# Designs tried in a protein design run: designed miniproteins, single chains, continued (2). Part 26

Each design is a single chain, and the fold is of that chain. pLDDT is the mean over its residues in the fold that is shown.

## One batch from the design tools (miniprotein)

Design m4874
Fold by ESMFold2-Fast:
Structure m4874 (fold): chain A 73 residues (1-73)
Amino acid sequence: GPELEKLLKERKLQLALQIARDLAEKLGGEVVSYGMEGDKAVAYVRIGDKALKVTLDGTEVTVEELPASEIPR
């Protein structure tokens, strides 16, 4: 039902954010943006002139390196 769907979205976002925070701590960066993109949870970590995009899609976790200029505002 709608309550379960809301809880699942919140937990996905929390998991993506936790992964992003762990990467930020290990690499000397900071979490600068996070949110839901449809059914996917996304978080961005800035490390100097670079960014890491953490995407959680179902059970799949993807980490992509991007220029910091590509971080959403």
Scores: mean pLDDT 80

Design m4875
Fold by ESMFold2-Fast:
Structure m4875 (fold): chain A 83 residues (1-83)
Amino acid sequence: GDDRYMDMMIAQADRMVQQAVADGADPDMIQQVQTMIDAIRAGAPMSTIKRIASQIMNTTIPDDASRIQIAQMMIDFMRRTIA
């Protein structure tokens, strides 16, 4: 059920990005998250998606809950896809 599950996860990620934009989140962080979502849409290798997610997590300020939540959701998605 990869197609339906992926569409659902991308829709959730897009909604969270829109909320982060509305909340005035850092444009650079939003761009990094969009890059990860775009890679998933394009069917990039899971190793590439994991690398992007790791970069986001490493650059995310821990006090920014919205950024962390988006990044964590995408990491969890990748973990489930590999398992």
Scores: mean pLDDT 65

Design m4876
Fold by ESMFold2-Fast:
Structure m4876 (fold): chain A 68 residues (1-68)
Amino acid sequence: SKEDQLIEFLKQMAKQYPQLEFHFNNMITAIRLGGSFDSLRDLVLSLKQETGDQEVADKMLKKIDELE
């Protein structure tokens, strides 16, 4: 499913950016609870505001857009 592809992407992101693992695990939980792609975009924007990591936020938004 699109959700399973996004979860696998988030697991790979957690390996690449272990300092952000908490945020990626929160997004995985949101997906498993049936969260919308817009709610996931809100979580990405929260990550960007909290951490300042524009590269990670851009990669996340691009993947969400590709799968939607």
Scores: mean pLDDT 85

Design m4877
Fold by ESMFold2-Fast:
Structure m4877 (fold): chain A 83 residues (1-83)
Amino acid sequence: SLRQQAEQLTAQATAAGKAGDLATASALLRQTSDVYEQLYQQTGDPVYRQQADRYRHLADLMSTKSYQDAATSATAEDIRAIA
């Protein structure tokens, strides 16, 4: 299901974040956002749109030098805060 796909993608993004691989974590979070957007299209539930927006925003932040320089070890916690 799309929900299981989102859970797998967030788990993979969290693992990449723990490893300090911000590029992989960011890419996986964009994929997670896409899955939540699909869930929103199927259900009409605004919670899924909010989740999609939050994952996309975090992925965008991870692309900034400021975030990359601050603390890569915090990335897993940032991902879990959305889930």
Scores: mean pLDDT 82

Design m4878
Fold by ESMFold2-Fast:
Structure m4878 (fold): chain A 82 residues (1-82)
Amino acid sequence: MELLEQARRQAEGVVKLASKLSEEQQRHLADILEKDGEALRDSDPALAGIAYRALSEVYRILGDDEKAAELEAKAEELFARA
């Protein structure tokens, strides 16, 4: 229970930070997080999962709920592999 609460608070922090960025900065952040997630996918699935989780929140702020849900599923898959 505590780990899920901590993960939720961390996600809320990312949402609050990203919401202060411009749309262009949010898209640039999304590009960086996607590349980092892909680069770490095989060597460090846990860090890759964190990157995809953050990427999902950025896309949710951008209004792309479908892509956000796909990225959230990818993060969960990576956490299961870690």
Scores: mean pLDDT 74

Design m4879
Fold by ESMFold2-Fast:
Structure m4879 (fold): chain A 75 residues (1-75)
Amino acid sequence: SSELEKIREVFLTMSPVEIANALLLAGTMTGEEDEARKVAEEILKLSDPEKAADIAVEYLSKNPVLLHTLSLLLS
């Protein structure tokens, strides 16, 4: 919960491209590259940074290992 809230705040300072790249990197590090790539591709179609952050956060809420890895990368 608190880790997810912190990640959302960080994502709101980033562009959709930066969010997509961060997810892809975390996905490759955790062996979930294919799923992370699908989410990243969906984010890259968006012009709204807030909606991009919300989609990323929803994905991470279902993948605690990737959330933790990304939290370390963004600290």
Scores: mean pLDDT 84

Design m4880
Fold by ESMFold2-Fast:
Order: C-alpha cells, then sequence, then structure tokens
Structure m4880 (fold): chain A 100 residues (1-100)
C-alpha cells in the first residue's frame, strides 16, 4: 500500500499521524499511545520533518525494517540508538497502517 504523510503530531504519551491513501485518496488518522524517552522525543522531531509530505510504500520499506527486529530492545542512550528507536517506531506505524 502507498500512503502520503499529511500531518504528524507527537507528545511524550501519544503520536498522531494523518495519512492519505494514494490509491483511494481517502484520508485517515491513527493515534498511538507511547511512552517516549527525551532522546526519542528529540529524534521524533527530526523524523516528523522527514516524513511530512513523504510517500510511504509498505512493500518497499517493510523488508529493511524487519532486520532491525533483533535489536529492538536496545535502550535509547545515543544518537545511534535513537535512530534504531525511530526505525522501530516507523515499522510499528507501517504495520498499523497495513492493518487499517
Amino acid sequence: MKFKVVKFEYSRTSITISVEDLETKEKRSITVPVELSDAALAALGRLAELLLGREIDTEVESAPLREIQAEVEAEVSSEEDADRALELFARRLVEWLEEQ
């Protein structure tokens, strides 16, 4: 499936993403309860800027995200760990969008 990110809102306790389905032109939003570290919050700000207006193809992006699964329990303590936390977040987002 292909989606375009039209809105990205986040806080320490929730993330809300609004997307447009590129095939149907339908807009949907999903709110995800989260508990984010300060490092993950800072990294999410950058991810929100990168994702806003971007087209997400779940068939293309899901394969690289699966390889990160083995390291998903790493604590976010560095910039490298923050990147992995963002990738996990993106994977969860893609999984939720595929289920909707």
Scores: mean pLDDT 55

Design m4881
Fold by ESMFold2-Fast:
Structure m4881 (fold): chain A 87 residues (1-87)
Amino acid sequence: EEEELIEQAENLLERLEELIKKAEEAIKQGNVDETKKLLEEAGKVSGEIQKLLEKLKNSPKYPELKKRYEELQARLQEVAAKYAELE
């Protein structure tokens, strides 16, 4: 089950990165509606990752997963700030 949780966390981190890349592109094009939808979905995926990371605190993979999550969270905050400037 721990291996399944690690795999799920890795898959969600990939999904979050994909959503952030799409949001970065949408914001660059001035697409406010698409950016909003992508940020809302990224927020949901981010919440799911946080719950999985809490369960994986004692895993040898935890430091790497947490670092990747924190890097993606920083990028998500940058997109959210840019989105706020468009409104």
Scores: mean pLDDT 87

Design m4882
Fold by ESMFold2-Fast:
Structure m4882 (fold): chain A 75 residues (1-75)
Amino acid sequence: AENLTPEQEARRLELNRLMNETQERIDAAPSREEQLAIVEETVRRLGTDLGVAEEALEAIRAALIDEIRRREAKE
């Protein structure tokens, strides 16, 4: 099994928490513009505060934007 350092484990837990909060904020946002702003703010925080790699940030941003687009297509 892969073991994380205490610092890496704490970052993983924080990342999971931030992603859950981001999903909730997107769901609560009244407009697409605000939803996209939440995505960009989250990606920025993940890179700056949690040191998430650029490749992972691109994947996360794409996934969040795709979710917003799926909601638009369902309308």
Scores: mean pLDDT 76

Design m4883
Fold by ESMFold2-Fast:
Structure m4883 (fold): chain A 81 residues (1-81)
Amino acid sequence: TPTVEELKEEALRAMKEHPDDAAFREQGELALKAFDALLATGDIDAAVAIVVEHAREKGVPEEAIERAAEQLRAELEAVLA
C-alpha cells in the first residue's frame, strides 16, 4: 500500500508525463492539495472536503459526490492504517 508521500510523488510524475493536458493537470493539482492537507493535519475529513468542494464547483451530482467521498475516505484510511 503506498504512503501519502508516495501518492503525491505519483501525482507529480503523472502531471510531468502530461504537461499539455489541462484536465490532467487540474486533477493532479487537486490531488496534491488533498494530500498536503492530509499530511499537514492528519485529518482525512479535511482531505475529503477539498475534493468534495471541487466536485460541487464543477457541478457533479450530489449522489456521485457522496459515493466518491466514501470511496476516497476508505482509500485514505487504508493508506494511514
Scores: mean pLDDT 75

Design m4884
Fold by ESMFold2-Fast:
Structure m4884 (fold): chain A 70 residues (1-70)
Amino acid sequence: MEELAKKAEEHLRKALELRDIDKEKAAEHLREYTRLVEEVAKTLPDWEEIQPDIDAFRKKVEERIKELLA
């Protein structure tokens, strides 16, 4: 669990650092961040209760990626 959370945070940090340098790589890191967050959420006992919030988060990240690549 801690390793996945650490990797997710690292991908988010790299996405923020690369957004002005390499937008394609920043988008890739945002996608990996989202994937790892979803994987961690799926391991939680209350996954069923938080699934709508994770779906909303995923859509929000997808919109940010679209803005980044526009």
Scores: mean pLDDT 78

Design m4885
Fold by ESMFold2-Fast:
Structure m4885 (fold): chain A 72 residues (1-72)
Amino acid sequence: AELLDLEEVRELMTEAGELAGFELVSVEEAENGKYRITLRDRKTGKEYVLVTEVTKKMTAEKIAEFLKLTLG
């Protein structure tokens, strides 16, 4: 799968977060082509850290569904 760069990940996660009710706090590069993504739940103020690959086939809508399922 084709990987996104840091700026593309930031843009995608900002949009996905908005759709899912989260703020994007930060994105940083991790090992093995993964990103450390910090999100804040806008309802509770709780922060969550995800460490994952982000690929060019991921859409904001699909990521938003994942965030709602996993974190909310």
Scores: mean pLDDT 80

Design m4886
Fold by ESMFold2-Fast:
Structure m4886 (fold): chain A 72 residues (1-72)
Amino acid sequence: SSAERILEEAERYHEQGNFDMAAELYVLAARSAAKEGDIELLERVVEALKRYFGEDHPAAIEAQKLLDEAKK
């Protein structure tokens, strides 16, 4: 899926130390997963953002909101 490919790209940028680009791509992966109805992938993105950037990071907050909306 588009979300899976974007998530792979986000992990690649994170591994390279480009944290700003990684955070943006994780958010794009979360948005794509939400549009596709892929709750499992969206949960994986939320956990990655919380683990790497912290639960208070803007990217983690946005992805968590998308997950909460998808579960309604």
Scores: mean pLDDT 88

Design m4887
Fold by ESMFold2-Fast:
Structure m4887 (fold): chain A 91 residues (1-91)
Amino acid sequence: EKLKRALELAKKEAPELARRLAGVAKYLGLDEETLRAAVAQGAAEAAKKAIEKEGLDEESARELLEEMRKWVEANADAIIAAAEPQPLPTL
């Protein structure tokens, strides 16, 4: 099942991407709303990669994005708490 595999890939990659983006936002001294937006952006990037790898159609891609929104709601506070302030990579 393509959607199930894509969801597993997205959930595997989302924590690292979300933590990195939240860490950058913390380093810049941005507010809690922006930290939550950074987590959501990390989850969206992970979902996009999963969609491309598994070749999801528009309907399955929307379902994956909806599941990743729920994942952000469930995990944002924990990821923000665990994110270490860090600058953007040089390259």
Scores: mean pLDDT 81

Design m4888
Fold by ESMFold2-Fast:
Structure m4888 (fold): chain A 59 residues (1-59)
Amino acid sequence: SAFADMSVDQVAQLVVRNVSPPLDAAEQAALRAALEAAKDADEMQRIAVGFAHRHATPP
C-alpha cells in the first residue's frame, strides 16, 4: 500500500490535494477523524479511496 509509510496527516493531505472539486471543511474533518480511527495502512487506504470515490460520484 502507498500509505504504509504515511501518517494520518500525510494521507489526509494527499486526498485533499488530489480530489476535485476540493473537499469542504466538514469533509476534511470527517476524513481526518476516520483516518485517526484506522488500525493500519490498508484501512487508511480504504478510507481515503472511499472519500475520494464518494466525492467524485454525483449525488
Scores: mean pLDDT 72

Design m4889
Fold by ESMFold2-Fast:
Order: structure tokens, then sequence, then C-alpha cells
Structure m4889 (fold): chain A 87 residues (1-87)
């Protein structure tokens, strides 16, 4: 749905912005939890929340492993497009 697509795009952009600003792994994981809880509060289906959570976890893991921000952004955009294709 349009709402689910917007929430997904907002979630990814929030995580990428935090990474660009030099956020710690702890701050990124806190943001992931807050995003997931907000989606549940808004009644988003659990299957969609699981897909979003998996994408955000992949972003956090890439950052932890020292992948450059530009590469993380590219991978995040690929994951975003993949999830949007099945909405």
Amino acid sequence: SSEEEALLEEAVERMLELIREGASEEELRKAQVEIVEEMRRRGVPEGFITLVGSLLQGIIEAHREGVPVEEIERKAREGLAQIKAIL
C-alpha cells in the first residue's frame, strides 16, 4: 500500500541519515526498535514489519563491518526496491 511504502522509505532514510551523521551501533539499534514499535502502533502487518526489520538490520550490520556509507546507501536502495516489488 501507499502508506506501507511511505513508512518503508521513511525508515530507510532515517537509518541512512543517522549513519551519515556518525551514529553509534547502539543509536542505530535504538532507531530500529523505535521504527518497528511505531509500525506496530499504526497496525502495519507483522509480515511487512519483519521485512523492514530485516532490511534495517542489514544496514546496521554493514555499518558495523565498516562498509562505506555510499555502499550502504546503494544496498539499502536495492533492498527497498525489492520489498516495494512485493507490496
Scores: mean pLDDT 85

Design m4890
Fold by ESMFold2-Fast:
Formats: C-alpha cells, structure tokens, sequence
Structure m4890 (fold): chain A 70 residues (1-70)
C-alpha cells in the first residue's frame, strides 16, 4: 500500500482541526504516524485503495488511542 504526500498532508490537517489543545511537534508527528499505520491496516484488511474516507477513519482511530493515554 502506497500512501501519497497528499494523504499525509490531509491527515495532518484533520488532526490539527480535531485536537482542541496545542500539540508539540513530537505529539503531532506521533499522531500522524499512528494514523498512517491505521490507514495502511484498513487498506490491507479491506483490499481497498487509500481514500479520504479511510484517512478520516484512521485519524479517528489515532485520536481514540491518544485520548485513552491522555
């Protein structure tokens, strides 16, 4: 599965829009990485191409992980 720069930028913007508190560069990088891992897992599991809908779900999963630890 290939994740494009465009999808990575979209994921980054979604995280910034959905998080109410200021993120450090490290926290943002970790959330983006976590979302990209979820996106790859979703694409692999469903045998689908990466899409904005799957990216949005991947971001929601990453934020759920973040809220569980913070």
Amino acid sequence: TVVTLELTQYITQLILQKVEVPLTDEELEHLVSTALNHLDDLVTAFKMEPSTKLAELAVDLALLDYRATH
Scores: mean pLDDT 77

Design m4891
Fold by ESMFold2-Fast:
Structure m4891 (fold): chain A 76 residues (1-76)
Amino acid sequence: DGAEARALLRKHAEEAKKQGLTNAASVLYAIARALPDDATREQAVEALRNASKAMEVAGETQTAEWLRKAADELAA
C-alpha cells in the first residue's frame, strides 16, 4: 500500500529532522512524494536502497545510514 509506505517514510523523515539530519529528511520526503498510491512496499524499499547508495557515493555517510535503516524497517 503506497499510502502506508508513504506514512512510514514521513515518520522516518520527521525523526531524521529531529536528529539534525536535514539531508536524510529531505530525501525521505522526496521519495514519499514520488511514490504512487498503488506502490508496493518492495518498490519503496528499492527506492530507499538506491537513494542510500547514491548518498554513500556522494560522501553523505550519515544520510546513507539513515536511509538504509528506513529501508530495513520498511522491509520487515
Scores: mean pLDDT 81

Design m4892
Fold by ESMFold2-Fast:
Structure m4892 (fold): chain A 58 residues (1-58)
Amino acid sequence: LPEVGEDASKDEAAEAMQKILEGLSDEKISAAVEAAVQAYIETGSPAAAVKAAIKAVE
């Protein structure tokens, strides 16, 4: 899985997110997207969204 720093830009986080979702099952994609959206709404941080997505697919 791609590593994302705390100061990652929105574009960098989006690229990492695409790589995380690539090759996953539909169930894991749904879980990752839900976790990322919730984290982004709560924190406003793209890096936090990517970390939440990674945690959801572990």
Scores: mean pLDDT 72

Design m4893
Fold by ESMFold2-Fast:
Structure m4893 (fold): chain A 94 residues (1-94)
Amino acid sequence: SAEELVKEAEKLVKTGDPEKQIEGARLLEEAAKSGDSEVAERAMEIAMEIVKTGDRRAIEEAYRALLTAAKYSKNVSKAVGRVLRAIGELLDQE
């Protein structure tokens, strides 16, 4: 289920390991596609943790998860609009 994907992603992200954070971000992107707004909001919270703690590769995958969550949740879109712009600008820089 989408909720099980979110739980596994949270566990992976909590490790602080970059490779596991990347795996977690990919699970969050898949969970966000469920169309459940509660799942999308939870995916946003965990993806934001990767943005704060992760390396560049993990942040790139978290950005994809946040874009997907914003597409399927109006609450997420409103909450992360400015953050998505800032991350996009950061990723365009070397």
Scores: mean pLDDT 81

Design m4894
Fold by ESMFold2-Fast:
Structure m4894 (fold): chain A 81 residues (1-81)
Amino acid sequence: NQLEEQLQQSIELADKRLEKDPEDAFTLALKGVFLRFLGKEEESEKLFEEALSLTPEEDREKLLQIVEEAEKALEEAKKRS
């Protein structure tokens, strides 16, 4: 499955970024989106909780907007797979 291979590669890139900055809330949230599309909902929820805990109240709406845009992009990719 082409989409699954691309999601796994994206998770590897996210992991490399998190090695340099473990508190990168945006990268944690994006990794959560990728894991959810792989069916790993429990791991995804933990990453979203961690990302939100690292995000100031004033930035939460922006974080959620970025997550929503990433989800829309992946749903479009899934339609082509």
Scores: mean pLDDT 81

Design m4895
Fold by ESMFold2-Fast:
Structure m4895 (fold): chain A 82 residues (1-82)
Amino acid sequence: SMEKYKELVEKILELIKENIEKLKTLFPKFSDDELLKAFEEFFTSFDPETLITIIEEMRIAEGFRPISPELSELLEELGKLK
């Protein structure tokens, strides 16, 4: 559902903000503001079907598991939506 999609995106972005220091270990050349802006734009710039397909096909959830298991689980849920 669209409501579930919006809820998951909002929760994912919140967890990204909470884990910004860990994300910077993967992207050390980015400032906090640049990294937060990049993730916000990534999760808000695509239509729902396109974002879901990207998350699923690129296995994005797996890449986030070392950062936060909760974030990885939410990304996996997002990738399973229609």
Scores: mean pLDDT 83

Design m4896
Fold by ESMFold2-Fast:
Structure m4896 (fold): chain A 87 residues (1-87)
Amino acid sequence: MTVEEVRAELERNRAAVEEARANGSADVREEIALVEEGIRSGDLGRAIAELLARRYKKIQDPEALEEAIERAREAGVSEEEIEEALK
């Protein structure tokens, strides 16, 4: 997944993203901030790894964890970075 693809997706879903930012939970706002920082820095892999770490610690959902790991791999995050994020 490229920065341009993520930016386009956020733009398509701008109303939902703004609603989540304004009225969403603190966790949702933190996730949005991490994605935006990844777009700004160009380091989507790091942003996805941080989302993985937060999701694993806060949400006991094996399906969400597997999906997040797969997205990290698609973004080019190494297996070592994924393992480090899950510590």
Scores: mean pLDDT 64

Design m4897
Fold by ESMFold2-Fast:
Structure m4897 (fold): chain A 71 residues (1-71)
Amino acid sequence: SLDKAVAEIKKKLAEQGVEVDEEVLRKMAEIVDKDGDGKFNLDEWEILTLLLLNADKDKDNKITLEEFESL
C-alpha cells in the first residue's frame, strides 16, 4: 500500500531529524514503490534522500513541496 510506504519513509526521515511535507512523502513513495506492493527500491531511496537534503535551501531540515518540485 502506498500509505504504508509513506509511513515508513516518514519514520526513517524523522529518525534523521528531517521533516517532509506529506504530499512530498507520497510522491517519494510512488517513485520508490512504483509497483504499489509496499516494497521500495533502496538505491532510489538513497538518491531521493540526497536530493531532498540538497533541496533544503533554508537548512532547517524541512522539505516543502515547492523545494521538492524544484529538483
Scores: mean pLDDT 68

Design m4898
Fold by ESMFold2-Fast:
Structure m4898 (fold): chain A 91 residues (1-91)
Amino acid sequence: SEAKKLLEEARKSMQKAFLNAHKEVPQEKRLLELAERAGKGDIDELEKVIEEGDKIGERLYKEDKRKGIIVHSSVGLSRMSLSVAKIGIAN
C-alpha cells in the first residue's frame, strides 16, 4: 500500500540521517542505535527516535556547537521525513 511505502521511505531517510550524523560525530555511539531503531520503527518509535536525537543534539550543542548543529540537522531532516509520511498516511 502507499501508506507502507511512505513509512518505509521515512525509515530509510531517518536511518541515513542518523548514520550521517554518526559519521561526523563518531564519539556519539547512541546515534548508531537511533539509526538502527529508525530502520525498524513504527510511527510511535520514529517519534521517540526524533525526541532522543533532539536531546543528544541539545547536550552536544552545549559542549560543541558544531557537533550539536550536525545532530540537530539530522533531527530536522528526520522530522520532515516523518511528517511527509504521517500526512500521506492520514490522507
Scores: mean pLDDT 88

Design m4899
Fold by ESMFold2-Fast:
Structure m4899 (fold): chain A 70 residues (1-70)
Amino acid sequence: MEELKKRLEELNQRQIDYVKKTGKVSEKQIEELEKKLKKSNKELLENSKPEEVEKILEATEEYLELLEKE
């Protein structure tokens, strides 16, 4: 579970970094996104089985890799 928590935190940071690089979003919107991601991750870790979290992580990581290559 701690490994999954770390991966979610790394994905959060990657999503924030991507949004910052696009320059299309204000600092205030980035802060709101960070808050939403932290809340979503906490709820996911508390309410989902480890195998479900792992599948979501894999799908999100693949999606971010595609976005970052553009």
Scores: mean pLDDT 77

Design m4900
Fold by ESMFold2-Fast:
Structure m4900 (fold): chain A 79 residues (1-79)
Amino acid sequence: MAAERFLELARKVPEALPAAEKALEAYKDPKASLEEVDKLLAEAVRIVMETDPELAGEVTRAAGELMLELEEERRKKEK
C-alpha cells in the first residue's frame, strides 16, 4: 500500500519519477541495503518538494511508511 501510494504521488511529479522507480526497485531487490533504499526515497522526496511543495507532505509520509514496510519485508526473509 505505501509503495503504491508513493509511486502514485511521484507520478504526479515527472521529474521525481525516475528516483521513485529506482527506490521501488531497490525495495524489491534483496541485494539493495536499507540505507540505499532510504537514500533513493529521500532523493525522490526532495525533488517533489522542490517541484510541487503541496505534495511534499504526502510523499514524505508515503516514503516513511515504505521504509517501515521494507524493514518488515526484510525481517520476513529470515524464512
Scores: mean pLDDT 77

Design m4901
Fold by ESMFold2-Fast:
Structure m4901 (fold): chain A 69 residues (1-69)
Amino acid sequence: MEVEKILDEAARVLREALEKGLDEQSARLTNAIREVEKAIEDGNPEALEKAVQRLRETIAEARKALEQA
């Protein structure tokens, strides 16, 4: 499922951000991941779609920071 793939990607990017000391990006990724997990647990498909979209944006921001680090 696409949600599982994005969570796996987020975990990988979070690990890289932590290794490089990108504290702001790491915090944002952690929060975005938690929002997706909460939406899954709550069974709310509308909240899940919005949380996944926010997570994708957060991953893109973290990737840019990693590329510049």
Scores: mean pLDDT 83

Design m4902
Fold by ESMFold2-Fast:
Structure m4902 (fold): chain A 89 residues (1-89)
Amino acid sequence: LSTLREVLELLLRAIRLVAENGPDEEVIAQLEQAIELVSTLDSPEAQQVRNLLEQAIQAVRAGDRDRALSLLIEAAELVSKRIEELLAE
């Protein structure tokens, strides 16, 4: 749970940075930290989130911030859903 919450916080910061036209370096740093944390999780959902974040980094590097936002929102929704599922017990 704490790892998923930290990943969600990193994704929300990255989304805000992209939306506010923040530096690419700061966005990528948030996403690299999120990938490191997600890589400690052994689940199909974690692998999907990791793939989305890798694509988001590529989109940021290519200057495609609209695509990066879409990918980050999708990743954040998956993480949020998993947190909700774990708390529903």
Scores: mean pLDDT 84

Design m4903
Fold by ESMFold2-Fast:
Structure m4903 (fold): chain A 100 residues (1-100)
Amino acid sequence: DAFLEELENNEAVRRELQQRTWEILEEMQRNKEPAYSPAELRELADRANEGDLDAVARLVAHTLLAQEEAARQAIANGELVDEAQRLLEQLERLREELKA
């Protein structure tokens, strides 16, 4: 019953996760919050596995920011520049989808 209810509300849950991820991403960028430590990431992963949507949103936001930084660093180092630029374009598209 609880499982079926969750599946029936899957679109609402996905929209809520999208909205929370966007809000967290904006907050992290505005406040220049430090990157999560490995211990904090493990705690967030444990909470996410228990169905904590805030923890899931924080992990998604952290991963997106980390991938953007890695891509920018690759471009700065002259490594895989074309691939890194395409990745940044894909990540920016994902950000626009989160805004919606």
Scores: mean pLDDT 73

Design m4904
Fold by ESMFold2-Fast:
Structure m4904 (fold): chain A 81 residues (1-81)
Amino acid sequence: PVPKSKEEAERAVRYYREILRLDPGLSFALFQLGDALEVLGDHERAARFRQLGLQLDEARRNQDQQRYQQLIEEVRRLLAE
């Protein structure tokens, strides 16, 4: 479910950034953060977080531990801005 208002999107960004700081591998939170950023007009970062969520799901499915760790570091880097 995509946030319907700017206020909802801003709360979602704060909430999911906090969750991802604690658990950067939560792909659902990456998708939710991406949706919220898109509502706020940050299409570039929205696309990057969604892409990372998809890639993390793929790495987990393929049991690619090395790729998974690289993606986790990328999530942390983007969260730190």
Scores: mean pLDDT 86

Design m4905
Fold by ESMFold2-Fast:
Structure m4905 (fold): chain A 63 residues (1-63)
Amino acid sequence: SETDEKVLEILKKEFEKRYPGKEYQEADPEKLTAEDINGESPKLTPELYYKILKGEVELKLAE
């Protein structure tokens, strides 16, 4: 989805700001959705971003 793609881009950039030079694609961004970031899930702070990316927290794929 367009919104999901934008959300993933934001997540990637925010993660890179926190961990510059780290490889983002070794996480589970596919489980992250726009709704999870912007509305329904807990507010995604840099710390939560990291937890999701390392697989400590799993979000739903679909809306």
Scores: mean pLDDT 49

Design m4906
Fold by ESMFold2-Fast:
Structure m4906 (fold): chain A 78 residues (1-78)
Amino acid sequence: MAEEQIAKLEELARKQGYPEEYVEAARLAMRAELAAKQGRLAEAARLARRALEAAEPLLSPEEREEGRAGVRELEAEA
């Protein structure tokens, strides 16, 4: 199940010593991907924006711009 996959990845990230901000961002990003695959594009865009905001301190300027473009595309399709 999707929630089990998210929980497993979260556990692995914590075992590897990733910060909680990274774990939270990854969790939101995975939920956004699942929502998009289910056709819930508005929810996917909201979750993707939250994931990007949580991850922004860890991202390069190029990664931030790419993330913002992805959120805009999801919003346009919603």
Scores: mean pLDDT 73

Design m4907
Fold by ESMFold2-Fast:
Structure m4907 (fold): chain A 55 residues (1-55)
Amino acid sequence: AVPSGSQELADMAFALGRQEEQAGRIDEAVSAYKQALAADPSNAEARTQLQRLLA
């Protein structure tokens, strides 16, 4: 189903990214942060984390 709340998708993807990063799964964290930005392009925290991991 298409969720009505893009914010919920962004929050879930961001939380997943943080969990993967804590587990040392950097590639999975990057993927999750990209999903967070796809759901909410204004999510500055996801953008910052993604830039840090790709630098």
Scores: mean pLDDT 79

Design m4908
Fold by ESMFold2-Fast:
Structure m4908 (fold): chain A 95 residues (1-95)
Amino acid sequence: VDLSKLSVDEQVELALRLAYEMELDPSVDTSDLPSVIEIGGDIAYESALEKKSISEMDLRLLERFIEMAKKLGRHETAKILEEILKKIKEEIEKS
């Protein structure tokens, strides 16, 4: 996926989809992590409700998804999530 072609909202949606895919994988042990589906749902709800702002809480949740992906050995997913987080932070810093 070419992240440069995605809006901030589309990048958040991609991060949520990747998080859902990780939680649905039967090889994934998430017992020590918050429910990725619940966290993803909260971010999606906030993004849909407040189309102009990604909160500092949303950034922390994205950082949690990155750590989850790294812990599970999903390095490509972690890389994509890190690129999304970087772009979102850059967009917030500009506004």
Scores: mean pLDDT 59

Design m4909
Fold by ESMFold2-Fast:
Structure m4909 (fold): chain A 61 residues (1-61)
Amino acid sequence: MEAMLLGIDLSTDQATLQDDETRRELKRQMEEVARRYGELGDLETEEAFRRGVERIEELLS
């Protein structure tokens, strides 16, 4: 879990360094992971991934 949270931060940081296509791909992957953790009842991990999605979405705006 902790390593995955670090992965979320790293993915968000990578989005700031990449083109829009890579940012969209990262956002899509993070949304899918958030959905799966929500289905498993891991609301903290879901929330962390959704915050990452919001940050990437701001970069795409």
Scores: mean pLDDT 70

